# Ledger of designs, part 1: designed miniproteins, single chains, continued (3)

All scores and structures are predictions.

Each design is a single chain, and the fold is of that chain. pLDDT is the mean over its residues in the fold that is shown.

## One batch from the design tools (miniprotein)

Design m8001
Fold by ESMFold2-Fast:
Structure m8001 (fold): chain A 63 residues (1-63)
Amino acid sequence: MVGDIAVALKDIPAPNPAFLGLKKGEKVLVLKEVNEDLWLVQSLTTGKTGYVGKSDLEILGKA
């Protein structure tokens, strides 16, 4: 959900610059739900933004 904190469930490679690479356990802020499968997120570790697969994240709660 937009404005929520989520955590990466696994190591996620970035296949191109539009996607955000994450390590398992990294937390992100959900900025926008792009579609059913993709969220635009910001890494709380690096401050970088990019797309991540929704199924690779677990929602922890509101920021």
Scores: mean pLDDT 78

Design m8002
Fold by ESMFold2-Fast:
Structure m8002 (fold): chain A 76 residues (1-76)
Amino acid sequence: MTEEQFEAEVLIALAEIGLAVLKKDKNLTPEQQKLIDEAERYLEQSRAALDAGDYETAIELANKAIELLRQASKLL
């Protein structure tokens, strides 16, 4: 495993954990739902990039997902 591949996999795992934690909340606002939906799309794109061996793109997309999840969590 390359260092870049490892970083991509770790960031994707972090985003998956954050998404699961936020989705457990049953009182999400429409604004939080929009941020979570956008994060899910970036996470799916990040996984596709990882599968294609494009680790740089996978890292960038996973970081975008994490930032959106962070924004959603601040609205709690």
Scores: mean pLDDT 84

Design m8003
Fold by ESMFold2-Fast:
Structure m8003 (fold): chain A 60 residues (1-60)
Amino acid sequence: MVGPDVLELQERLAALGFAVTVDGIFGPATEAAVKAFQRALGLSIDGIAGPKTQAALAAL
């Protein structure tokens, strides 16, 4: 199921300069962008847009 939350995540990552396609599908490109964001903030690099990753995005 593609959700509005995935689209919002992709839009936020793209706005921060991460290479991601805003298509509402959590694919390998979106996972890679999540991992790059997690690495930039010193979070666990698991590629999962979990509560900590989402909170960090919302705090920016």
Scores: mean pLDDT 76

Design m8004
Fold by ESMFold2-Fast:
Structure m8004 (fold): chain A 79 residues (1-79)
Amino acid sequence: SEAKVNQVLSYTGMAIQSAQEGDDVSAQRYRDQASRLAGSKSEEVGRLVDQAIDATKAGDTVAVSRALGEIRRVAEEAA
């Protein structure tokens, strides 16, 4: 459903913002929320959000954009 895809992306954005702020605890919490909402794709979305967090900490904006695109695609497949 569109609502589930939007929620996965919303929590992914919150995880990235928390990582930018150095709040690893909130980043992990939002990552876990995005992963759970992905249902059957939970593990794949979790790994992709972890990649987005790592890329954010490294300042790799290209890798962050790529991970966001992959998260959207995988979340749409789960919906």
Scores: mean pLDDT 87

Design m8005
Fold by ESMFold2-Fast:
Structure m8005 (fold): chain A 81 residues (1-81)
Amino acid sequence: SEEDEEITRYAREHPEEVKKEIEELAKVTKASEAVKRIRYLVFELLKEGKIEEAKELLRRARELVAAGDWEGLERLAREAE
């Protein structure tokens, strides 16, 4: 893609900046894992008939995603057990 060509050129000129971008991608990957965990927990709550708890967990997750708070999302996934 055009983006891939641009990234490749940029990487040759700015290797330190590319390292920072890779670190940011790693954070997004962890956030993706947290989203999967929260989704699993929401479905488990729904299976148990705990609809209000499922809605609250989903609401909190949506607020963190909207804020770009990926670390908060990971914490929520861990705290929700």
Scores: mean pLDDT 75

Design m8006
Fold by ESMFold2-Fast:
Structure m8006 (fold): chain A 60 residues (1-60)
Amino acid sequence: MKKKARALYDVETSNPQFLSFKKGEEVEILEEVDEEWVYAKSLKTGKSGYVEKGALEILE
């Protein structure tokens, strides 16, 4: 089962490689890239991008 996470705070970016979201939005973690970064998909928008692990609360 793929891990889900919830945003701990708002992230806004103009770079399409990074995921933008608002606090409380849920994402699906697609890949753990390194110690600091995951590749995730927004469950609200369906967009994918890189996210700092520190911005997320891992649910499952």
Scores: mean pLDDT 80

Design m8007
Fold by ESMFold2-Fast:
Structure m8007 (fold): chain A 96 residues (1-96)
Amino acid sequence: SELDKELLEAARFGLLEKVRELLAQGADVNAADADGYTPLHLAARYGHLEIVEVLLADPRADVTAKDNDGRTALDLAREYGHEEIAALLEAARAAA
């Protein structure tokens, strides 16, 4: 949907308030782009810590989702050196 595309864009570019608004409007927290990136993948890859926190607060969020290369959001956080995001994603995975 259009809301899902906007959520993916907002997560990629670090638009925190837009992420909150789109989730409130019913955007799919697990939406995937053509590469299999969810909002969580994009926020983790680009180092948007507060957006990762907002996405993880949604109980529907799939922390285990894999992109088309088989990478989770945790894998991307580690690859791109976002240590605090990686720690949050490890904790979220352990709690599931």
Scores: mean pLDDT 90

Design m8008
Fold by ESMFold2-Fast:
Structure m8008 (fold): chain A 57 residues (1-57)
Amino acid sequence: MLARALRDFESDSEFALSFKKGDLLEILEELGDDLWVARSVSTGETGLVPASYVEIL
């Protein structure tokens, strides 16, 4: 499922995926109300993202 980042997100956590506003993400799993597993379309990296920071396309 494709999503777009609404804002920049940076984390020093090894489990989180950092991204910039406008980045395309593929949502892989929903782990909770505001935590999703996503893959960056541009880099291929996978990690946890805050669901409130992305919009589903």
Scores: mean pLDDT 83

Design m8009
Fold by ESMFold2-Fast:
Structure m8009 (fold): chain A 73 residues (1-73)
Amino acid sequence: SMSVEELSRQLVAAVLRGDAARVRELLAAGADVNYVDPILGATPLNLARDALPAPVGDEIVAILEEAGAREQR
């Protein structure tokens, strides 16, 4: 079984790819929606807002917010 940290790192990668289906799977598996990536210094929500174009960015932001994502650290 993958750790929460490993699931959360995969969540960051899925967000950066714009892979909404994989984002949903990783959140359901227990990824930390508010994980701060130690290399990027950013949460999944920060990365979705800053790096992804519409409409995929808007979809992933909605998924993360529904899962309890917060803007504050």
Scores: mean pLDDT 83

Design m8010
Fold by ESMFold2-Fast:
Structure m8010 (fold): chain A 97 residues (1-97)
Amino acid sequence: SAELDEIVAAWNARTPPGVAPVDDNGLTALGLSGGTGNEELRELLSRANLAGLPQDDNGRTALHYAAEAGDLEKVKRILRGEIDVTTVDANGRTPGH
């Protein structure tokens, strides 16, 4: 998808390459997405540089929760910088400002 290609290119241009963060169970956001059946979500997570994202007390990033939920639109919004990923609760929700 041209949209996915643009999101990945823009994100990767500003995000350094590295090891994708794992939760306390050793799973990446891509690993959690495997049960959802959403191929675009898996493609997006496999191509994006997910290193350096903030992790909560469970080792999870906002992308872990979005991937587990199968929420492609939330993943796209996170990668576009439209969602604050610096503060998340154990359910992946950002607190109200």
Scores: mean pLDDT 72

Design m8011
Fold by ESMFold2-Fast:
Structure m8011 (fold): chain A 58 residues (1-58)
Amino acid sequence: MLLRATKDYTAKTPEELTIKKGEILELIENVDGEYVLAKSVKTGKTGLVPKSVLELIE
């Protein structure tokens, strides 16, 4: 399942992932109501990302 960043997001903790608008991510796990664990397709990095900055594309 693929997600797209709707805006830039800068990691606030070491567990979070920094992403740029338009970046494609693979959904690994829904962690809670606010965050997902995702992997950047471009960088291969994995981390927590707020659901509010992502949209489902596949």
Scores: mean pLDDT 83

Design m8012
Fold by ESMFold2-Fast:
Structure m8012 (fold): chain A 67 residues (1-67)
Amino acid sequence: KNKILGEKIRRLMEDRGLTQKELAEAAGLSQGTISNIENGKIRPSKEQLEKIARALGVPVSELLRGV
């Protein structure tokens, strides 16, 4: 479940040409947090999901679809 979410975030970043550092800066999170979420090591909070979705320009429902 966490792996599916992390892979989806990674694909959205690749589609937008964003690095983990750039996504972290845009979301107001640390690069380590983004890396851990992508690798399924951390389950993001609802607030963290909202920040990531906003930084990627997608609704939170898009990140959660199929997860």
Scores: mean pLDDT 80

Design m8013
Fold by ESMFold2-Fast:
Structure m8013 (fold): chain A 71 residues (1-71)
Amino acid sequence: MTPAEEAEFAGLDKDGDGRITKEELREYLKRVDPSLTDEEIDALIAEADKDGDGYITKEEFVEWRRKRYRG
């Protein structure tokens, strides 16, 4: 994980529990790519939330980011 990826996750993880909500990830995606539709964002969130529990862990976030941004 780069320092930038870790800082981004820390900024989203407002309660410091090592997890972010689907809502926090949605806000992040709108900031990094405003051209994404709500439907595309929902699909990306579903890919990140492997367990379907409504939370994305730091590990899941990093793996998801690497799969999405390949360069």
Scores: mean pLDDT 72

Design m8014
Fold by ESMFold2-Fast:
Structure m8014 (fold): chain A 57 residues (1-57)
Amino acid sequence: MLVRALYDFVGTTPDELSFKKGDILEVLEEVDEHTWYVRNLKTGKEGLVPKIFVEEL
């Protein structure tokens, strides 16, 4: 599943993914009801992202 970043985000922990508004992220795993583990298709980096900061495509 692909999602789009709605906002810029800077991760504060090693597990969090930093991204820019408009980045396309591939959902790899559902961690919990509020958090996805994703890959940024532009950078190839992986990490945790809050579901509220992205929209499903």
Scores: mean pLDDT 83

Design m8015
Fold by ESMFold2-Fast:
Structure m8015 (fold): chain A 94 residues (1-94)
Amino acid sequence: GSPLHEAARNGDVERVRKLLAEGADVNAKDERGRTPLHLAARYGHLEVVKLLLENGADVNAKDIYGWTPLHYAEIHGHEEIVELLLKNGADPNL
């Protein structure tokens, strides 16, 4: 993954903000088709999820398994992230 994938996985809000300001692709995909939003949702980093969505993250991006950020938030029990993703147009039927 990119530096942005690492920052999103680790919940490093300040590094995410800096990388996006420096032109990092908010929708970059890693080798498994995961975006930074997938990783932030999986690991429960609410503030990173907010920041990525504010910067145009694709809320319905699918990884190589067809999983969306919403799927990761739901399976890991991150209720506030589930609600935030739904408010931002996540499709629960994907």
Scores: mean pLDDT 92

Design m8016
Fold by ESMFold2-Fast:
Structure m8016 (fold): chain A 134 residues (1-134)
Amino acid sequence: SATEKLLELMKRPPEEIGEEEIEELLKAGADVNAQDEYGRTPLHKAAESGNVNLVELLLSAGADVNAQDNYGRTPLHLAAENGRVEVVRLLLSAGADVNAQDNYGRTPLDLARENGHEEVVELLLSAGADPNAS
């Protein structure tokens, strides 16, 4: 199915993911919110890799901005952990829950701080992140 092809493409390294091929699969009826074996959606993977164009494409196709993987992590958690400044801005603009907690009680702010991503920390705080929510 188109959804199975989408999930196979999302297993590739970010540099091997064809954004146009993903767009074609979405037009063919692939589930934009399909989850892999870890509960990760295409939006989780795009956010982790910092692929701004793919994040915009997936959000426009109806991706759930607050989807949780098997660890309770949202796309915003993964963008924050990896210092993906522009993706963090896009996800927040799309209504991402700035205070979402993973299965360990960690917020996107916690992950940004733990990994030293100062610009992401400032963005999350300006968006209403609770500095004591951990």
Scores: mean pLDDT 88

Design m8017
Fold by ESMFold2-Fast:
Structure m8017 (fold): chain A 85 residues (1-85)
Amino acid sequence: KLTKEEKLRKFRKIFDKADKDGDGTITREEFDKMLEEIKKEFPELSDEQLEALRELFEEADKDGDGTITRAEFLAAVRKFLEQYY
């Protein structure tokens, strides 16, 4: 049984792993790799929940430039965890 804090830590680690350049942002192509890591770390997530998470990440790209900051990512994850966990 993972706490919300432990789950949030896992999501932070997934983002940091995708952000290899350390610039605090990821591209749309890196989103796909990140979603695959999320599926691997949270295999209990349904396809519907994964779709909801993807939509939250798309919403977090406020500028529509195809990038998301670490802060925007973590805000989307917190909303997801509060809704489903």
Scores: mean pLDDT 75

Design m8018
Fold by ESMFold2-Fast:
Structure m8018 (fold): chain A 159 residues (1-159)
Amino acid sequence: SRREFIERLLKRAKDVNEADLLGNTVLHLAAAEGDLDLVEELLKDPNVDVNAKDINGRTPLHLAARAGHLEIVELLLKVPGIDVNAKDKNGRTPLHLAARAGHLEIVELLLKVPGIDVNAKDINGRTPLHLAEEAGHEEIVELLKKVPGIDLDAKDKYG
């Protein structure tokens, strides 16, 4: 089973932060797959690096936000020292990935985090608002447009 596979990974890892060839820790895999129970168990370890980056520069929060795992996003956001504004190799934050994927409730959760960068630009100068508009996620577009300090006139590198 998937759980037995992950338990075998944990037993082979000498360190809870041990990464595979793609830079994935067990926390990355649990967050990507929606294994809430395993995320809860991993977060009990005081040595867990919640901000660890895979080969694409993605944190567990990026993977949970992209995949739509609301309860895992909520758990990760409660961890002291979580980098909610972490940028992957494309310059994208978890908010970019949630907005592009259409995960309204995750966008709502991220927007409640103090210090969230709602105007973060990716490597093409695109904001979370640009990615929601491009993907046609109208409810997320309207939600982002109502955020105080949102840049409605932001231009990407293409105009």
Scores: mean pLDDT 88

Design m8019
Fold by ESMFold2-Fast:
Structure m8019 (fold): chain A 112 residues (1-112)
Amino acid sequence: SPLSEAELEQIRRALQEPTIHDTIAALGDLLPKLEEKFKKFDKDGDGVLSPEELRELLLAAGLPELSDEELAALIKEADLDGDGRLDFPEFLRLLSLLPESQRQKVLDLLSK
């Protein structure tokens, strides 16, 4: 089901928190809803996004095409285990690293 405008506002505020722990706490009951939306882009259903799945998600959200180097740099900043794949907490970290305008575009895509 689509996210409401009030739910999207709460998510935007949560992603502005200084730590991923505070972001998760601020999301509260929205955390499982946002994770359900994340799973739609996880084509293999393994709970992680590959670099290719992440690229497809960002392009679908209307972000400009990232170079391979720019995408790798974002993944490295968000990827806590260094395997080149993003689980849901690492994906939330990546969203917090995006400029606000680009973060809003991704959230608008996830609201569908």
Scores: mean pLDDT 76

Design m8020
Fold by ESMFold2-Fast:
Structure m8020 (fold): chain A 117 residues (1-117)
Amino acid sequence: MADEDGLTELHKAAREGNVEEVRELLEKGADVNARAEKLGGLTPLHLAAMSQLKDKRALEVVKVLLEHGADVNAKVAKGTALEGATPLFLAKAFDADEEIIKLLLEHGADENAEPKA
């Protein structure tokens, strides 16, 4: 289910680094590639990649999302400050854990995919 901003429970769990809730929601059939349209189509993977969590929870969430078929190259829609941003771009822009960057590249992230300036 989505809230007023289009955020699903999976988006919120991914943002919070709640690894167990992410796993449970995906096992119950949550859409791993759900798009929060009011936020430019942000996916759970975008939110996990932007995480500033210091305790590896963001890395574990990214692993679980990618294992369940998250689109590693999902792009934020036009009309936002993050237009064209991929999970890899957001991980680099927000200085995410280097292990998250490596994991995204391992799963086929386009290293040259940058939002248009």
Scores: mean pLDDT 78

Design m8021
Fold by ESMFold2-Fast:
Structure m8021 (fold): chain A 56 residues (1-56)
Amino acid sequence: AAPAPLTPRETEVLRLALAGHSQAEIAERLGISPATVSRLLRRAREKLAARAALAA
C-alpha cells in the first residue's frame, strides 16, 4: 500500500503554491487563514518526502 495520499485540501494548496502564489494569496483565495495554509503545505511536504524516500 502507498503511504498516506494527499488530501484534496493539501493538493489544492500545494498546487497554488507551485503556481507561485504566496501563503497569504492562497489563504485569501480559499477563505482560510495563512496559518492553515502553512499547516497544509507542511503536511503535504511531509507526505511527499515519505513517498520520495520509498521510491528512491
Scores: mean pLDDT 77

Design m8022
Fold by ESMFold2-Fast:
Structure m8022 (fold): chain A 59 residues (1-59)
Amino acid sequence: MALAVALVDFRDESGDFLSFRRGDRLEILEDLGPDFWVARSLATGEVGLVPKSAVRVVA
């Protein structure tokens, strides 16, 4: 299981990206290339695009 931790607060108003807060834990679901993952927030259960630069993989 691949887990990441958010490094910054992020809020998306377009609806394409996952919104999260610094320190939130995310489950990585899909790798979409060099810049983005599809991930699920463990806090909210929501799924969306996550910039790889905004998170750190931990497990």
Scores: mean pLDDT 79

Design m8023
Fold by ESMFold2-Fast:
Structure m8023 (fold): chain A 101 residues (1-101)
Amino acid sequence: LEELFEAVRNADIEKVKELLEKDPSLVNARDPKTGLTPLHVLAASTNGSLEEKKEIAELLVEKGADFTAKDVNGNTALDIARAVGNFPLAEYLEELIEKQK
């Protein structure tokens, strides 16, 4: 899980893809201390371009990422993206949620 979180934080798309291919269960795995999922880590990340983050978001969603997952503070990934001021990513996450309906 920590390797996946590091890859997501660094916007390392190829490494994220490799780790999820090796262990698909990691897509919704939660950090036992924080309750963070890979999608939460993506939303909080300040590294990488918007396009790189969108590509990782699409990959996580394609692999079955749960948008409704809450961290230990009760925040979804969308809540975190807005809290850190990453509004373009927050808007994109909303689009991905709508497409799942």
Scores: mean pLDDT 77

Design m8024
Fold by ESMFold2-Fast:
Structure m8024 (fold): chain A 63 residues (1-63)
Amino acid sequence: STPVALTATALFDYTAQTATELSFKAGDQLTITEVNDDGTATATSLATGETGTFPLSYVEVVG
């Protein structure tokens, strides 16, 4: 796992399947705090303040 501080925009709605996952809506902004080597990431939602894991393919990292 690599710690990062990146802003990302959700491309699709995602519903958490476990208590450790993050739910978001398409267009939500997220701050990614960690990228995992399995294609998942940990982020904090700017809309809700919740922190959790999700598939990195569901978001676009913005520069």
Scores: mean pLDDT 80

Design m8025
Fold by ESMFold2-Fast:
Structure m8025 (fold): chain A 86 residues (1-86)
Amino acid sequence: SMEELGRELLEAARKGDVARVEELLAQGADVNARDEYGLTPLDLTYLEAPPEAAERIAALLLRNGALPVEERLDVELPEDYVRPKV
C-alpha cells in the first residue's frame, strides 16, 4: 500500500539507506510521509542518518518534492539540529 511505502521510506531515511530510498521513491512512496511524531523522511535524515548518507538522501528527497522543516509548522527540531548540506 502507499502507506506501507511511506513507512518504509521513513525507516530507510533514518538508517541512511540511499539505495532503498531511491527504490521507494521510484515506487511512488510519499516523500512527505510522517511518523508517529510528525517527522518526515527529510527530518529523520537530518536527525538520525549517518552524516555521509544524510547529504545524499536529503538531496534525493528535496528533488522529489520534500518540504523543508522551515515550510512546516507542525514539528520542532532539537537544539543541536544541524541541517546537512545539499
Scores: mean pLDDT 75

Design m8026
Fold by ESMFold2-Fast:
Structure m8026 (fold): chain A 90 residues (1-90)
Amino acid sequence: SLKEEAEEKLKEAEELIRRAEELLREAKEAEGEEKRRLLEEAKELLEEAIRKAKEAMELAEKAGDKELILRAIGLILRAIGLLLDIERLE
């Protein structure tokens, strides 16, 4: 169903955000080229998470599931916040 597809994409987005948060924590303890590599990997994961959450939002809208739409928006905002955190660490 559209709801099941949306939930799977939200789960994928959540996992990508979790991985990005871990890389960001490691980057704060790293220096030089390793720090830059970790920040770049975290950015790529967050951009992918935003893509997945937007896809989930579209599916949730088609399904008329307001709760899933709000969850998708929340994940997009969380990922954007982390991207801004990365910008401050560069």
Scores: mean pLDDT 90

Design m8027
Fold by ESMFold2-Fast:
Structure m8027 (fold): chain A 59 residues (1-59)
Amino acid sequence: MKLYRALKDQPKVLPTMLGLKKGDVVELLKEVDEDWALVKSLVTGETGYVSKSDLELIE
């Protein structure tokens, strides 16, 4: 299981996007392309697309 932390607040702009707050932990479900990933919020349990550049891998 790959876990990432949100580096900054991300507003839910589109219905398919996930809204995040800085410090939220998400699980990577799949990489869609070089810029976008489908993730699950461990805070809310919601799934959606987020920018990969706004995520930090948790080791």
Scores: mean pLDDT 80

Design m8028
Fold by ESMFold2-Fast:
Structure m8028 (fold): chain A 63 residues (1-63)
Amino acid sequence: HMAIEAVEREAVRLILEGADPAVVEQHAKTAIELANKLIDEGKSEEEAAREAVRHLRQGVAAA
């Protein structure tokens, strides 16, 4: 799924930029759950990817 791949790519990028891997992994898991929920609700994979990546970025930034 495009949305899951987008979250995984962003997670790797954040870790390479110095984010704590444990924090990134926790928020990536929640972001993937959000993406799946949005797709189940009829959102496009592109919309789900954008929202999931935003959720991941915000969670890691707040930690």
Scores: mean pLDDT 82

Design m8029
Fold by ESMFold2-Fast:
Structure m8029 (fold): chain A 73 residues (1-73)
Amino acid sequence: SLEEEIKKIEKEIEEIEKKIEEIKKEIEELKKKDLSDPEIRKKLLELEIELGVLELKLAVLKLILKKLKEKLK
C-alpha cells in the first residue's frame, strides 16, 4: 500500500530528525571543551560529518515523501 510506504518514510524522517538534534547538542557540548585536544577535534569532525550525511538523507526522504503524497491526490 502506498499509504503504508508513506507512513514508513514519515517514521524514518522523525527518527533522523531526532538523531540530528542529538548530534547538534553533542557538537555544542564538545565546542565548550578544549578544542586544542586532538581527540576532541577528531570527535567534533566525526560528528559534523555524520550530521551532514543525516541532513542529506533527510532532504532526500522529504523529497520522496512529497512525490508520494502528490501521487495519492
Scores: mean pLDDT 86

Design m8030
Fold by ESMFold2-Fast:
Structure m8030 (fold): chain A 75 residues (1-75)
Amino acid sequence: MKEENELKMKILELLAENGPLTQSEIAEKLGLSQSTVSRYLNELLLNGAVERIKVGKTTLYRLTPETEALIKAEK
């Protein structure tokens, strides 16, 4: 069975490499439903790992600077 923490880490890595991204883009890139991605994003928001930004009618998600530093091994 897939571990939820593994999927959360994949979301964080995806945002580190490609972010900011919409919920739909994250779902498409990871092959997950939008509802599943929304649930994980909400948990990550509550933990301060990601933040949401609204650009017009579009909601984007990105890593917080602290989380980005932890995910990226590069400087």
Scores: mean pLDDT 77

Design m8031
Fold by ESMFold2-Fast:
Parts: sequence; C-alpha cells; structure tokens
Structure m8031 (fold): chain A 106 residues (1-106)
Amino acid sequence: SMKKELIKRLRELAEKLKSLKGSEDEILTRNAAASLLEKIAELLEKGDEEGLKKLREDLKWLSEHAENEKEGRLYKLLAEIVDAILEEKYEEALKLLEELEKVAEK
C-alpha cells in the first residue's frame, strides 16, 4: 500500500532528522520538523481527516510567521505534504517528503 509506505517514510525521516549533527539552531529546526512528521504519520494512520486539516492550517500559519527562510520553507513543504495526503495523492506526498529531506539536511 502506498499509504503504508508513506507512513513508514514519514517515521524514518523523522528519526533520521533527530540523529543528524549540526549547530543548535539546525538541531532545533530538525527536531521541530521531526515532531511534525511524526504527527502527520499518526493522523494519517488513524485516518483523522479533521486532525490533518487542522494541522494543515497550523502549518500554513507557521510558514507565514517563520523566523527564517529555511524554517518557513520546511513548514510550507509540510503543509503541501498534508494537502497531498488529504487529496489521497500519496506518490506526490512522497516526492514532497524527498524535497523536505534535502532542505532539512542543509
């Protein structure tokens, strides 16, 4: 199932981001992204559509009010991943997740 693969990839990326070394700011940003990826995986696994819609609105707000460009880009990508999930476009969500990984590692 593409949905099961997406849940697995969300959790694997969250764990990877928590393991990466860097500056204090880089670690804090990656930990925030990891927590949000874990939350997306949880809501998707539960089929909590209303929870996903709420998280999407929160992520849009966070993207618009981000303290720096990288943080804003991460929140925007997370919101786009949730949008793809809500539309059941799981392959698109996986591609967005690959882009998020590249942004978060730099």
Scores: mean pLDDT 88

Design m8032
Fold by ESMFold2-Fast:
Formats: structure tokens, sequence, C-alpha cells
Structure m8032 (fold): chain A 62 residues (1-62)
């Protein structure tokens, strides 16, 4: 399963401030997070927004 720490690591990956995390960004900077990215990418479009990650974090807290 996805942990809060793993989702936080994906958010930190957006160092460019684009507001999105792409599969290519994960592969380039944090390839160890690819399995977490695949689980977080529920839309299957190869992109996860920071807002979507924040919603997942909120669900884990609640």
Amino acid sequence: GITLEQLGALVRLDTDGSGTVTREEVEKHRPELLPVFEEADTDGDGTVSISEIAELVKKLLE
C-alpha cells in the first residue's frame, strides 16, 4: 500500500514548481518511487497532480 511518507516524497519531487509530477520526472530524479507513482496514478495518464497527491494524503490521515 501507499504510505503518507511516500506520497510526501512525490510532492517534494516537484522542485520545478510545475504543479504536476510526471513519470519522466520520477524516473529522472527518484526512480525508487516508480512503484508508488504507479499506484498514485489512478487515472493512468502518466501524470499525477500535486492536488491529487494531497487528496490521497488527506484520505490516509482521515
Scores: mean pLDDT 74

Design m8033
Fold by ESMFold2-Fast:
Structure m8033 (fold): chain A 56 residues (1-56)
Amino acid sequence: MDREIAREIARRSVEAVRQGLMTEEDAFEDAVETAVSRGVPEELAREMAREELKRA
């Protein structure tokens, strides 16, 4: 549940990086903050953001 929410958020940030709308660093911070705001633990949010951005 929390992992899927964090992963969906991270995937949206990855798409923004692919489109040239933001840097990988900005996308990482945005994804983490968004996931935490939805109740995802910060460490899990950071892990999911790192994994999805590695695929960008």
Scores: mean pLDDT 79

Design m8034
Fold by ESMFold2-Fast:
Structure m8034 (fold): chain A 55 residues (1-55)
Amino acid sequence: SEAEALVKQFAKKTFGTDLSDAQLQRMIKLADIDGNGEIDFEEFLTLQSAMKQIQ
């Protein structure tokens, strides 16, 4: 999905590595405030904050 692509791009930039599928699913669920499987700007900020707290 587009959300997965955004998360992978951010993870590569921030951590220098890709997330596992399990990590991607958890990050998307944490950021997906609407529960619709899409990430808007507010959800993306939540995702960035969450990812900074995870290795």
Scores: mean pLDDT 63

Design m8035
Fold by ESMFold2-Fast:
Structure m8035 (fold): chain A 63 residues (1-63)
Amino acid sequence: MLTEEQRELVREILKKHGFSDEEADKVIEELEKAQTPEEAREILKKYGVSDEEAERIVSLLLE
């Protein structure tokens, strides 16, 4: 389960990369359903996030 601070961080990163607020919200909702870091990376890549950015985002969210 993502914290509110983690959700805001992901939203800001996605918006900086051209996602709308609505698109970022959809990505975050899917990320909250992810059970593993690998699943989270697959979700981000599905929405067009690069492998390197997906790895960065997952590393910020998951210890």
Scores: mean pLDDT 77

